# Designed miniproteins, single chains, continued (3): the designs that were tried, part 72

Each design is a single chain, and the fold is of that chain. pLDDT is the mean over its residues in the fold that is shown.

## One batch from the design tools (miniprotein)

Design m10654
Fold by ESMFold2-Fast:
Parts: structure tokens; sequence; C-alpha cells
Structure m10654 (fold): chain A 57 residues (1-57)
């Protein structure tokens, strides 16, 4: 995955977590969630779930 795509994915996941669940996820945790979801072949839902888990939810 390119750095640019990873950055955009991380911002999207953090924004979705805030908008849908009211949870603030750091960009660092969101980036790790995007990388993990990509390795598992997961989509947006998996990425958001992993981001929430990394934020302690």
Amino acid sequence: MSEEKLEKGARGAAEAARALFGVEVSLEDARKAVEEAYKKGGGAAETIQLALRRAGV
C-alpha cells in the first residue's frame, strides 16, 4: 500500500469512528488498523472495527 493511500485510509477510518461511534481514534492507531485490515483482505467495516479496538473500545 502506498504512503498516500495509507494516510487517506487512516483519516477516513478515524473520521468514521468519530461520526458513527463518537470515538476519537489517533491517526497512528488508524494507520495501524488500515495496514492490518489490508493484510487480512478486509474492507471499511473491518478497518473501523480494528481502529476502535486499538483506541480501547
Scores: mean pLDDT 79

Design m10655
Fold by ESMFold2-Fast:
Structure m10655 (fold): chain A 69 residues (1-69)
Amino acid sequence: MKVRLEVRLLPGASTAEVEKLVEKYGGRILGRYKDGQTVVVEIPEDKADEFIAELKKLPSVVDVRRVPL
């Protein structure tokens, strides 16, 4: 199965490192909110916990949450 996550970034932060990490874990970016600071990503469920842990290590990442389908 796949899971969807909202990744919230610091104001003005680049999404580049988040995009690279999504690609590394075999996921995809589904979209970005108009503020440019919140991205919605989809990743394999078996990799979700490791991916979230890696996202939280990024200084630009403020919050990560699972969202319903």
Scores: mean pLDDT 78

Design m10656
Fold by ESMFold2-Fast:
Structure m10656 (fold): chain A 70 residues (1-70)
Amino acid sequence: SEVSKLFREAAENADVDPEKAIELMKKAYQEELKRLETLGISDEELKRRKTQLENDYKAWIEGIKKLKEK
């Protein structure tokens, strides 16, 4: 819920305030990492989800950075 709100706010600000969007995305990423570690899932599933989250996060940050390039 909270992470979902941060992702949505980041997306809504990506073209208007890319710096704010990046900050919100970093915060969402950190909160989701903490959440994954509390789920009590298998090591294999945790590693898979962390890798997917990191890949998604990097793709989002790169997209926002391209908007900053004018």
Scores: mean pLDDT 77

Design m10657
Fold by ESMFold2-Fast:
Structure m10657 (fold): chain A 66 residues (1-66)
Amino acid sequence: MAMSEEEAEATVRAARELVEELEEKAKQGIYDPTLEAAAKLLAAEAALAGREEEAREILKRVDEIA
């Protein structure tokens, strides 16, 4: 699969930003299933690119909110 190291790092950062937004919304009593799905998808992409530890961290954070 054609994900570069730079793309993998960008994907991890994007996933973390989505999780941070999801966490902020959750603190306000707002659940956003689209944002959850997007964060999980980017985490899976990061794992496939070899960023498994970061992906696992992101997925754990999502599971703590959901």
Scores: mean pLDDT 80

Design m10658
Fold by ESMFold2-Fast:
Parts: sequence; structure tokens; C-alpha cells
Structure m10658 (fold): chain A 55 residues (1-55)
Amino acid sequence: MLSEEQKRELERLYKEEYERMKEAFLRLGFPEELAERIGRAIAEITVEVERRRLL
């Protein structure tokens, strides 16, 4: 079970990783739609790994 502080940290991590990865792939010349999908996939995996590490 996660604390409210840990839940907020995971939400922050998701937003940061999503924006970071989306921006990185946009800079590499990927289309916006693909950059967004990659950003979401990486952010979701990153948050899931961190969530499991905290438990």
C-alpha cells in the first residue's frame, strides 16, 4: 500500500518522464503522434517499476 506522499511522487514522476521522453523524440524528428505514444509507454513503465520498488 502506498502513502499519499508516494502517490503524489508517482504522479510527478509520470508527468516528468512523459514530457521528457515526448520532447526527446520530437527533437529526434519523430511525428507528434508517435512521440506522444512513446512518451506515454515509457512513463507508464517507469512509474510501474518505481511503484513496485516502493512496495
Scores: mean pLDDT 84

Design m10659
Fold by ESMFold2-Fast:
Structure m10659 (fold): chain A 55 residues (1-55)
Amino acid sequence: SKADQIQAIQKEFGEQVRNLIERAKKGDISGDELTALIKELEAERSKQVEEILKS
């Protein structure tokens, strides 16, 4: 179902964000880089969800 596809996208997004936060905590990326990467992931997630809802 569309709901199952959206849940899968949301789960993947959450995992990617958690990984970025852990990298920032270790000093592998800056806070500015973390913010920029999360915004990119949010934009990609929103686009994927919108495409599923429109189909």
Scores: mean pLDDT 84

Design m10660
Fold by ESMFold2-Fast:
Structure m10660 (fold): chain A 70 residues (1-70)
Amino acid sequence: MSPAEQAALREAVRPRLTPREQAVLDAMEELGPRASDAELARRLGISVATVSRHLNRIGEVAREAAAELA
């Protein structure tokens, strides 16, 4: 997936997410694609378990959006 396709997917995903999930997505964009769950947890002030849960939900929404865009 190209950076442009990733950007288009993020824009398609954004309005489907809760404000908390959008904050996780924004932190991922700021820290880069190699950011760990622990780094995201520290950045957002939440637990690693909460980050993992939000990432799983974002991943599900992203899979749905990617299938619609393909």
Scores: mean pLDDT 77

Design m10661
Fold by ESMFold2-Fast:
Structure m10661 (fold): chain A 101 residues (1-101)
Amino acid sequence: MYAEKAEELAEKAEKLAKEGKSLEAGRLAAEGGGYASKGAEEAKTKEEAIKASKAGEKAAKAGTLAAKKSETSYEASVATGGAISGIGAGFQGGLKAGEKP
């Protein structure tokens, strides 16, 4: 449930970031990261945890792209928050899936 919402938000964020709409992209990336983190926490199977981790990774990439295309420090800050949120969610999902070096 939450992992699918996170992936949809992350994909929309990436499209907006590519269009130079960094503020909107950053906000969606942050929201996507939040949903991915919730998906990871609620995951009851390794498959669900992997889906949440991948959604978080997509949100992190979208936030990073939005930050690079930001025209103001405020936009860059929002986008960086989205990237950090996505990274955290990806890490949580990966740990829960039992993916270890």
Scores: mean pLDDT 82

Design m10662
Fold by ESMFold2-Fast:
Structure m10662 (fold): chain A 71 residues (1-71)
Amino acid sequence: MEEKVRELAEEVAAKARAGDLVGATKTISKLQELDEESKEKAIELIAERIASLPDELTRGIVLLSLGVASI
């Protein structure tokens, strides 16, 4: 489970860095398959990894998608 959480977080961050917003949001939707604890952990890891992205729009879209996934 923890390894899957890390893999999902790395995939979202990699896609966001590449400008693949559609791919990043689709990967974020996979968080719904995780238990609540693992989902929260993945959201934290993704947020940390995208915090340094220079493109404010890309960062904003990913953060919004994480917010929707947490509902």
Scores: mean pLDDT 74

Design m10663
Fold by ESMFold2-Fast:
Formats: sequence, C-alpha cells, structure tokens
Structure m10663 (fold): chain A 96 residues (1-96)
Amino acid sequence: MAREAAEAFVAGDVDRAYELGRALTVEAGLPADLFLALDVDRREAGEATRAAAALYREQPDGTVVRVEASPVFEAPSDEELIERAAAQFEALLERL
C-alpha cells in the first residue's frame, strides 16, 4: 500500500492518494483522523524533484494539521520519487 499511495501522490490523483494515505494509518492501528501525504515540489525539467512525507490530522472542522514530517529528499525521476516516498511513509509509521 505505501508504494500505491506514493504512486497516487506523484501522479496527482488527489482523491486516490488521500484514500490510500488514510488506509496506511488505519492498517498501522492509528486513529482514522490521521493520514499520510507527500508534499511535492516539482522543479524545472531536468532538475530533481524535492519532496517530504508527512503525517497529518484532519480536525472536525475540516482543517488539517501537520503532526510529523520526514526530512526533505530529492529524486531525479518519478520512479525514484515513488520508491523514496514509500520508504518514508513506512519510516513515519514505525516511529509512531
């Protein structure tokens, strides 16, 4: 699932990414108001993409608060971005 969530975020499939980010936290036994997301900074063509994996909490009023984040990482391709993002999702879940 972590790889599928990362793929959805990288593809910009926001609805699927959100659903999978929530499913990851539920599988880890975390509260249903938590979800993982990938913050992506798409640079110019030929430059490495910057990203950070983050854990968010959705408040009852619909606001979202960042609970924790990975260090910022760079990836020269979408495949490497997906692999690194999936690994950071797993690392965040293990720290909780």
Scores: mean pLDDT 80

Design m10664
Fold by ESMFold2-Fast:
Structure m10664 (fold): chain A 75 residues (1-75)
Amino acid sequence: MEELEREVERLERELVELAAQLPEEEKRALHEEVGTRLAELARRYEAGEISLEEALERALEIAREGVERARALLA
């Protein structure tokens, strides 16, 4: 669990660093997309619809997709 949480934090930091290199419009769109998905995930976890492990796994997927999107936009 702690290792999974650290991995999510690492990817979130990488996403922030990559997004900082994007044009303002692309950066805003990426932040809105990732932020909305993470907020929905947090609400589902707080509602008891998913476990902490499942929430962290989905957060990891969202963060990875965000990093891939940012890298694609920078290429």
Scores: mean pLDDT 81

Design m10665
Fold by ESMFold2-Fast:
Structure m10665 (fold): chain A 59 residues (1-59)
Amino acid sequence: GPLYRAVRDWAGQGPGDLPLRKGDVVEVLARLPDGRWIVRSVRTGEIGVVPGSVLEPFP
C-alpha cells in the first residue's frame, strides 16, 4: 500500500495498536470506517492499528 509517516509519537491505547515514534514510516494495508488504519512498520515489519490522523503521506 502507500507509504505514510508519523507526525508525532503515539503510544497506542489498546491491544492490536502499533506504537509509533515521530518520523516512523508505515505502509498502509487498510483503512477502517472509524478512521483507524491497519499499517505495517517499514522498520520492524510489525502490523497494527493506528489513527489515520497521526500519519501524513511520505514521498
Scores: mean pLDDT 86

Design m10666
Fold by ESMFold2-Fast:
Structure m10666 (fold): chain A 76 residues (1-76)
Amino acid sequence: KKLEAQLLALLAALYAIEGDLEKAIEYAKKAEELGWEGAVEEAKKAYEYAQTLSEKEREEARKELEKMIEEAEKML
């Protein structure tokens, strides 16, 4: 389902920001299987972007993604 694919894509981005590329790719592949095209590319870009962030900026990005995940879960 579209919302489920979006939730998996957000989880992939969260793992990418946390520096866990393996889990980010795993969740991104699941999102693509459910129709979220480009999730794997987005996860890789998020991981690369996270490497350029300060610890504080990464913490802020993580909190923003967690809020988006909570909102997506409420719609399921």
Scores: mean pLDDT 80

Design m10667
Fold by ESMFold2-Fast:
Structure m10667 (fold): chain A 71 residues (1-71)
Amino acid sequence: MNEEEIKKAERIAKLYIEGRLDELTPEEVANATKIILKLKEENKLSEYQKKWLERIDAMAAGGRAGAAALA
């Protein structure tokens, strides 16, 4: 991955954790999430990226629990 993409994802993760999600477009969030997931596989996550993934994982777990309740 390009270093610029990693730095951009880091900035977006920081804004997300600071509660400034409304300043980010859905496309920026999606692109940053893809970069962060690749960094997770390489064990190269920053603190902000780890916090973002924890929130995404919690949302995914909640969605799965909802799907199980509908079954």
Scores: mean pLDDT 65

Design m10668
Fold by ESMFold2-Fast:
Structure m10668 (fold): chain A 61 residues (1-61)
Amino acid sequence: SALEEEARALLEEIERARAEGDEERKKQLSDQFLAVLARMAAEDPAAADRLWAELAERSRA
């Protein structure tokens, strides 16, 4: 879905900002990512569940 693609793109941008040491941009992108997750939960809960499960698995490693 478009929201899932947007969320994944934001995760990549957050990683770039972190690598660049741009703490302010990382914070702004993280806020944007949370907003997209909230929209996914409302509009496409199946996509939100998939992304959440994926993030949970990565966090366990």
Scores: mean pLDDT 78

Design m10669
Fold by ESMFold2-Fast:
Structure m10669 (fold): chain A 82 residues (1-82)
Amino acid sequence: WLLDLQLALIYERQKDYDAAIEYIEEFMRRAGQPDNARALYLIGKLYEKKGDYDKAIYYYEKSLEIDPNNKEAKENLEKIKK
């Protein structure tokens, strides 16, 4: 839901990436959308900010399986692999 996404943004700004990821996962659970391409992209971006590149790649690839035209996910994946 909207509050979960707003809390995720607040925690991202505080560099509490674990809390930010948790709130995006809660949003996906409440929305009944485990395969939400945008939410998966956001989780990937947060793992990248944590320095967990293996998980960032995993979530970006998951996002692209659902929405192969997500330019931002493609660009971020290319940056990590290089």
Scores: mean pLDDT 78

Design m10670
Fold by ESMFold2-Fast:
Structure m10670 (fold): chain A 75 residues (1-75)
Amino acid sequence: APLSLEDAMTKGFAVLKSQGATSVKVKVAPEDEEKVKKAAEKAGIKVEVIVDESLAGLSDADRFAVAINNAAKQL
């Protein structure tokens, strides 16, 4: 079964943590703010969430990719 956005982001943040990330900033759609915060807490990373309304209406996969890519650029 496909992962929820929250579960997919939790796995993505766990990968970033394994690469040495302890704190990341992410830009997310307004509807994803709480999911991203929960995913980061589950992965054990500190996250600063920046809400970007221009991301509203993107697919779950595109929203996940944007959030993880924004976090990865800070490694």
Scores: mean pLDDT 71

Design m10671
Fold by ESMFold2-Fast:
Structure m10671 (fold): chain A 107 residues (1-107)
Amino acid sequence: MAKTSGGGLVQAGGTLRLTATFSQPVSGAVWFRQRPDGTLEGVASSGGGAGWDVQNRASISVSGTEATLTINSLKPEDTGVYYAAPEPTENADGEGLGEGTQVTVSS
């Protein structure tokens, strides 16, 4: 089960770093975002995938039990609840795989 840190209030144009800590070492991770309307979407994957709205701004590093998501050039639409899961993962249950963290991007 993942514990995520680095959320909260951040400024547009800045850089977001979220770190998920897993109970066991992982070789890969994927990050999901739930928007305020409840829509769940993919953000980035250490396997080389990325979501539509952050594809050129997001990166993932994985080291032992930690997976860190970095999003640069933050936009207000990056606001949401962020979840991490180990790879490989099921897209149907991303919300159930770990504890989410709230991110709010101010203009």
Scores: mean pLDDT 70

Design m10672
Fold by ESMFold2-Fast:
Structure m10672 (fold): chain A 74 residues (1-74)
Amino acid sequence: SMKTYNLTLPEARTVQEAFAAARQALEAAKKGDVIVNATVHPSAAGALSLALRGIGVQTGAKVTLNITPLHHHH
């Protein structure tokens, strides 16, 4: 059976940071199934979810995403 890797990604406040975080998940997904724990600003959460779905399709790995919303405070 494939190994399962548990990843805690750095906080992502922007779409660019979300894509950078997704690249870490891609490297793990090449080696096995991945559980991704991510703290992401709501404006970037869709980009992260879409990128991780693409990674799952590309690698054949099961990618599970746990999102914690990162709140903006002024």
Scores: mean pLDDT 81

Design m10673
Fold by ESMFold2-Fast:
Structure m10673 (fold): chain A 81 residues (1-81)
Amino acid sequence: MEEAEKLIKKADELESKGDYVTAANYYFEAGKIYDKEGKHELAAEMYQKAADSYRKAGDDVNAALAEIHAAISKLVAERKK
């Protein structure tokens, strides 16, 4: 229950400590969980947080991949309304 929320809390803690790569990985996993649950708008938000954290870490490749996932989840959310 609320597995995604646990990952988000862990990611927020890691962000505060400057561990941007691990924080981004947890945000990305939370996004995947929300997508699987059909919560595509929340998934897009988490993928965007992952992209922002990867970018802070200098990981532009994973940041770009997370942004693509955010865009796809947002499109799915808009189409399923």
Scores: mean pLDDT 84

Design m10674
Fold by ESMFold2-Fast:
Structure m10674 (fold): chain A 81 residues (1-81)
Amino acid sequence: GLEDAVGALEKAVEYAEKGDRVQAANYSTAALLILVGELVENPDDEKVKKAYELAMKASRAIDEGNLEEARKLVEELKKFV
């Protein structure tokens, strides 16, 4: 669910901060796949749609090395769980 997606993004940030780009990518991808599943099951849920948008932005920030922005986006996502 949403909490599992948050946990995965937190792990992605932790691995990115350690310089482990492979594990960071694996965990950010896991978070997005969890949220895609939630969105497929609940296509009209505005909370899930906003969570997915925030997770996409966080994943991009992680990939770009903007870890401060990534952490901020994960904290915003936590408000939905």
Scores: mean pLDDT 86

Design m10675
Fold by ESMFold2-Fast:
Structure m10675 (fold): chain A 62 residues (1-62)
Amino acid sequence: EKVEELRKRFEEEVEKNMPEENEHIENLIKERGATPEEIEKLKEEQKEILELTKEEFEELLK
């Protein structure tokens, strides 16, 4: 599989799976009674981790 196609597929999978992961986070937070701000923070942190993983992946493929 070409590197360019692999990158696009990775980006698409990240975007596609975000809604499911967000639902999981919201469910956990509701049980603890967390605020909407805490939910947004967790979603942003997860997005940053995924972006870091993407950068690491791209460096590995150089």
Scores: mean pLDDT 64

Design m10676
Fold by ESMFold2-Fast:
Structure m10676 (fold): chain A 85 residues (1-85)
Amino acid sequence: GPMIERARELLEEARRLLEEGKFREAAEKAMEAAMYALKATEDKKGILKTIGLILSAIGEMHFGKYREAAEKAMEGAEYAIKSSE
């Protein structure tokens, strides 16, 4: 559906930004991807895992670790996308 399609688009943009060394922008786009994927997920285990990864990403951002934040948020988005299929 449209939420999963948007999540995949944002996840690809986050991956590109990460490869370009734009870690803060990558973390922002990865977080957006995770939120869109979370909205499409009805599986309880998928929801809980993705929320945990989002919280981890927020923690990394608090310490200025934008690369690690992007990686955690991307993992959350990927997990929610798989849990929605």
Scores: mean pLDDT 87

Design m10677
Fold by ESMFold2-Fast:
Structure m10677 (fold): chain A 57 residues (1-57)
Amino acid sequence: TQAEAVARAFALLEAMRAGEISPEEARREAEKLGEETGFTDLAARVLAAADHLAAQA
């Protein structure tokens, strides 16, 4: 569901913020999110966040 996809996206963003996941791992998880849920726009937003955090690190 969309709610579950949003929850997964938030979990990925929180993991990146906490330093528990690398940008490359976040990208792989975002691609799985898009593939499994069909919410590719949501997956693209997570990818953009991963790129932003990588640029700051």
Scores: mean pLDDT 77

Design m10678
Fold by ESMFold2-Fast:
Structure m10678 (fold): chain A 113 residues (1-113)
Amino acid sequence: MPDLPPEARRRLAEEVRELLRKYGEVSEEDIERLAERIETENLLDLGRLAELGASDELIREIGYVAGRVILESGRELRVELPDPATEEGARVSQAFGDGIVEAAREEEERRAA
């Protein structure tokens, strides 16, 4: 599938930056690096977020905003997955997936209204 358009990548990068700052779980250097990779590489580095110990709530909200942008654009975001053999990797993947599912459910409900 084609990558997210530049405007969608920039919007997602800014929303992720705001969430990371709101939760205060990662350094400003990591926030900027993660956001830059979304905007310039169409890549969300969940592996790095798992290494940084990001909470389930933060990852789920990131999954939700990513899901919204993907659904609205009809295009693909690359996701660097954490190691699923680790407890942290499995946890982060599950929380991200829960956010995506929540965004998809809201889109279905909005279409039914």
Scores: mean pLDDT 84

Design m10679
Fold by ESMFold2-Fast:
Structure m10679 (fold): chain A 61 residues (1-61)
Amino acid sequence: AEEASKLLASADPELIRAVREGIIKNLPVEEIARRLGVSPETVEKLIEALKKLDEYRKKQI
């Protein structure tokens, strides 16, 4: 949770938003990475962080 929050806080909010939209549209990691001009590894890390953050939020309340 802490590492995920730190990663998301350090990332560009527009980048995070675009990754979320890509996930909702079920786009491949490679296509999301290409559209955002980042590495597929960066997209995978953001996806993992967003999933962990969502799980963490569900546990808090």
Scores: mean pLDDT 70

Design m10680
Fold by ESMFold2-Fast:
Parts: C-alpha cells; structure tokens; sequence
Structure m10680 (fold): chain A 75 residues (1-75)
C-alpha cells in the first residue's frame, strides 16, 4: 500500500501548502508564499523517495501534480 500512502501524503502536503500560501498571498507576503510552496515541493520529494521508497519517476509525478494544484489554487 506504498502508493496509497504516497498519495495521502501528497494530498496532505498540497492542502497545507495551498492554505498557508493563500493566507500569505492575501497578506501581501508574496516572497514568503513562494518559500512555502518551494519548501513543500522539496519536503514532498524527499519524503516520497527517502521515507516511502518511491522511484524517482513516481515521486516526480506526484510532486508535479502537487505544484500544479497549488499554482491553480493561487491563480
């Protein structure tokens, strides 16, 4: 059930990043919002590959999907 755990982790990290970045954007703190998004992407990649043992291709797909969702939410 490695993939299910990976998807649940990606969903959680994505939702947390959207919430935090949206709040920071509303406060005019754009640089900090960008830092939150970048930090979330790095953390997600590391946890998927090194803690859950996902292959680079699988991890990359989930990270890119997460980034796309964050960008869409902040547009």
Amino acid sequence: EKLKRAEELAERVTEEAIERATKLKAEGRFSKAVAVIVGAAIRLAAELMFELGLEGEEASKLVLESIKRIEEALA
Scores: mean pLDDT 84

Design m10681
Fold by ESMFold2-Fast:
Structure m10681 (fold): chain A 67 residues (1-67)
Amino acid sequence: KKLKEELLKTIGDILRIIGDIYELEKEIEKNKDNKEKVAELKKELEKLKKELEELRKKLDELDKELE
């Protein structure tokens, strides 16, 4: 598989997760007074942040291969 294709796909995945995180943080702020909904949204946020870190690591590995 082409390294460039993998890199672009990984960047796309990262951007998607960042967008999801932003939207979720906005939703948490909007629902600040509903503690049970906030707790559920925070759990989802932590999951997305963990996925973002994994994708960032993958991006770094792909970038090093392009050197």
Scores: mean pLDDT 80

Design m10682
Fold by ESMFold2-Fast:
Structure m10682 (fold): chain A 85 residues (1-85)
Amino acid sequence: MLDFTPIPADSKKVSHIVASMILKMSDPDTKDPKVAEGLAELGEEYYKQGKYEKAEKYATEALKMDPDNEKAKKVLEKAKEGLKK
């Protein structure tokens, strides 16, 4: 069952737990916005750590679940730029 609470960017541990739960429920058939949000948060976290490769991976997965997720789109953009710069 989904426990929805907006995860602020400064709540890393909560984002990690949510992302882990979401990853277990991820499937390509089910485009779940909650999954996308959790993955986007995880990607943003990796981006802040300078782990652009992982940030790109998680942001991409988030966009696959919800292409309208602004957070995932931004993280993916920034991560790809970080990798290419």
Scores: mean pLDDT 69

Design m10683
Fold by ESMFold2-Fast:
Structure m10683 (fold): chain A 63 residues (1-63)
Amino acid sequence: MHIEEGRRLLAEGRPEEAAEQFKEAIKEDPNDAEAWFGLASALSAAGRHAEAVVYGKKSQELS
């Protein structure tokens, strides 16, 4: 559910709120590669590119 909510918020141009939803998804399942990828995408959209790279790499390690 949090992943779907995060994706919707990204589509609405609300990347900071999307990042919070993806963080909740990670808290429920820290091995969910899609949640880490979503967080990286949200942080990139928010201009937080250095953090986005770190979380994107985490997503790739879980895939």
Scores: mean pLDDT 83

Design m10684
Fold by ESMFold2-Fast:
Order: sequence, then structure tokens, then C-alpha cells
Structure m10684 (fold): chain A 70 residues (1-70)
Amino acid sequence: MKEIAEALRKAGLSETAIQATKLVVAAVGAENTTAEEIEEALIRAGLPREEAERAARIALKAIREALEKL
């Protein structure tokens, strides 16, 4: 989890987006996390749709890259 959070910060995500993404990863596992699940969590956390869509794509890429390094 810490490695994923650091990857998300390095990718330029806000703390709100990082926390929402961490909740999705905790619920379904990093390997099973999809951009759609992250986007839904970000919208529920109060992000506008356009920001949530961009942040979800960035977050998924960062998660996949972090998994390759673990």
C-alpha cells in the first residue's frame, strides 16, 4: 500500500484522489483494480467527472507500474 501511495504522489495526484484510490485497492486488491472503479470512488469523494476520469487513468497506470517493481 505505501509503495502505491508514493507512486500516486509521484504521478501528481491530489491527496483526495490518493485516499480514494487507496480505498478501492484495499477493497478489491491492486491487481483487480480498474480505472472505472477508481473513477467511481473519486466521484463519490467529490471530484468533478472530468478530473475523476483523468485521475483514474493516471492512478491505474501508477498502480500497474508499482506492481511491476514489487
Scores: mean pLDDT 79

Design m10685
Fold by ESMFold2-Fast:
Structure m10685 (fold): chain A 130 residues (1-130)
Amino acid sequence: AQIQQLLQQIDQLEQQLRTLIQSEDPLIREIASKLLRALSGMRLVLAAIEEGRLAELRGLPLLEQSADDLLELSKTVEDPEIAALLRQIGDTLRAAAEALRAGDAAAVLQHIQQALDTMQKLIDKLKTLE
């Protein structure tokens, strides 16, 4: 139930990000690309939880790398609202990675939900710049 709802939300965000990848703004394309990579990491983590294989830490390296990439990008963005949303997503993905290392599936799902909600806010903001 919860995992399937999160996967549906990921599908919806991926569809929106595929549109943003076509933007004339190179910053919007870069953000969209990095968010798509983060969603790929989340898919691997959710599949591992669904299969009862959380201990295999599938998706962990991609989740950690995506957190670092978004946090680094947040330092280069001039728009303070976009920078703050990128930092929030990066911090939440880092928290999800820590919960995954701890074997706390409930915390992982909560952090993924929060990251997806923040990604939607960022996507909504980026659409206003088109």
Scores: mean pLDDT 90

Design m10686
Fold by ESMFold2-Fast:
Structure m10686 (fold): chain A 100 residues (1-100)
Amino acid sequence: MKEEIEKEITEALGAMVLSLIKKYPNKEDAENDIKLAEKLLEKYPESVNAWLALGEAYYIAGEYEKAIEAYKKALELAEKQGNKILAEEARENIKKIEKA
């Protein structure tokens, strides 16, 4: 169905955004990355990759509390969807911030 295609596209775009933020972290781009992740979440609120991208963008922006909340949301959704790889990524990111 069209809605399933939109979910797949949003998840793929979220993964690309997350990858780019991690590969090229830049505080000046962080605000734009936050807005981009928020737009992806408007299309598909259950996108694990979009929540991970939002968390990473908040982390680069220095908004650690918001980053943890976004990663916790990604973790809940990844566990609900049975995605063990993305769930572990979210847990690792939460632990890194909580130890800093």
Scores: mean pLDDT 83

Design m10687
Fold by ESMFold2-Fast:
Structure m10687 (fold): chain A 69 residues (1-69)
Amino acid sequence: MSVEELEKEARELLEKAREALEKGDKKTAQNYLDQVERLAVELVLRGGVEVAQEIGREAKELAKQLGLS
């Protein structure tokens, strides 16, 4: 999987996490954020460090809204 494909998948999961959070489904939102964190690690390993940092920043913002920070 390319860096571009990993970024797209991570951003789609971030969007799903936001939707789950808006619906009050904290467990589903947390599951999507866990998947985003795994993709961010894969992005770093493939040289997509800057993209991984941006995705990680957005994931942390959503995690704060879940009370996970």
Scores: mean pLDDT 82

Design m10688
Fold by ESMFold2-Fast:
Structure m10688 (fold): chain A 60 residues (1-60)
Amino acid sequence: SKEDLKEKLKELEEQIKKLKEEIAKYKAKGTEEDLKMAEELEELVKKGEEAIKKLREKIE
């Protein structure tokens, strides 16, 4: 189960990294709609980072 948690952690970290790249792209475009999309994605990143923190606490 610890190995499964480590794999889940890796996948979640990869997804958060990709979301951060998408946020940067939306901010670079700079339209009002793109900035709203970046804001929505930033909320998803915050939730994902909380999930990562809890998951790390279980495997440490």
Scores: mean pLDDT 83

Design m10689
Fold by ESMFold2-Fast:
Structure m10689 (fold): chain A 55 residues (1-55)
Amino acid sequence: DLQEEIRRKQEELKRLQEEYARETDPIRKAALAIDIAALSLDIKQLEQQLRQQQE
């Protein structure tokens, strides 16, 4: 179910964003930023697929 996959990825994104906000090490923070960017793109692609299916 695309909606369930999107929801799970959004929850993971929130956790990564919270970790990013608390992280003080610039190297770790950069790694988190990459993960956040990749996950955000995945979510947007899935949301586009969902919109096409629900129309």
Scores: mean pLDDT 83

Design m10690
Fold by ESMFold2-Fast:
Structure m10690 (fold): chain A 73 residues (1-73)
Amino acid sequence: GAVDEALERQKKIFAALVAEGKKMLEARGIDPSKYSDQEHYDLAVDELLKRLATLDPAARQAAIAALMAELLG
């Protein structure tokens, strides 16, 4: 059902960001196995937020609101 589809989507988003965090650590010469999947996710999210920090305040708030709506809807 729709709830199962939302849960599968959330798992895929989490897994994708974990994979990106691992790639970022490997690119920096850091062993990703020393960190948890949550820490890989947090690293990927931190880099996304740093990109958003280059936007003006209104554009940044709109982008964050859109991302939150996508993650929670």
Scores: mean pLDDT 77

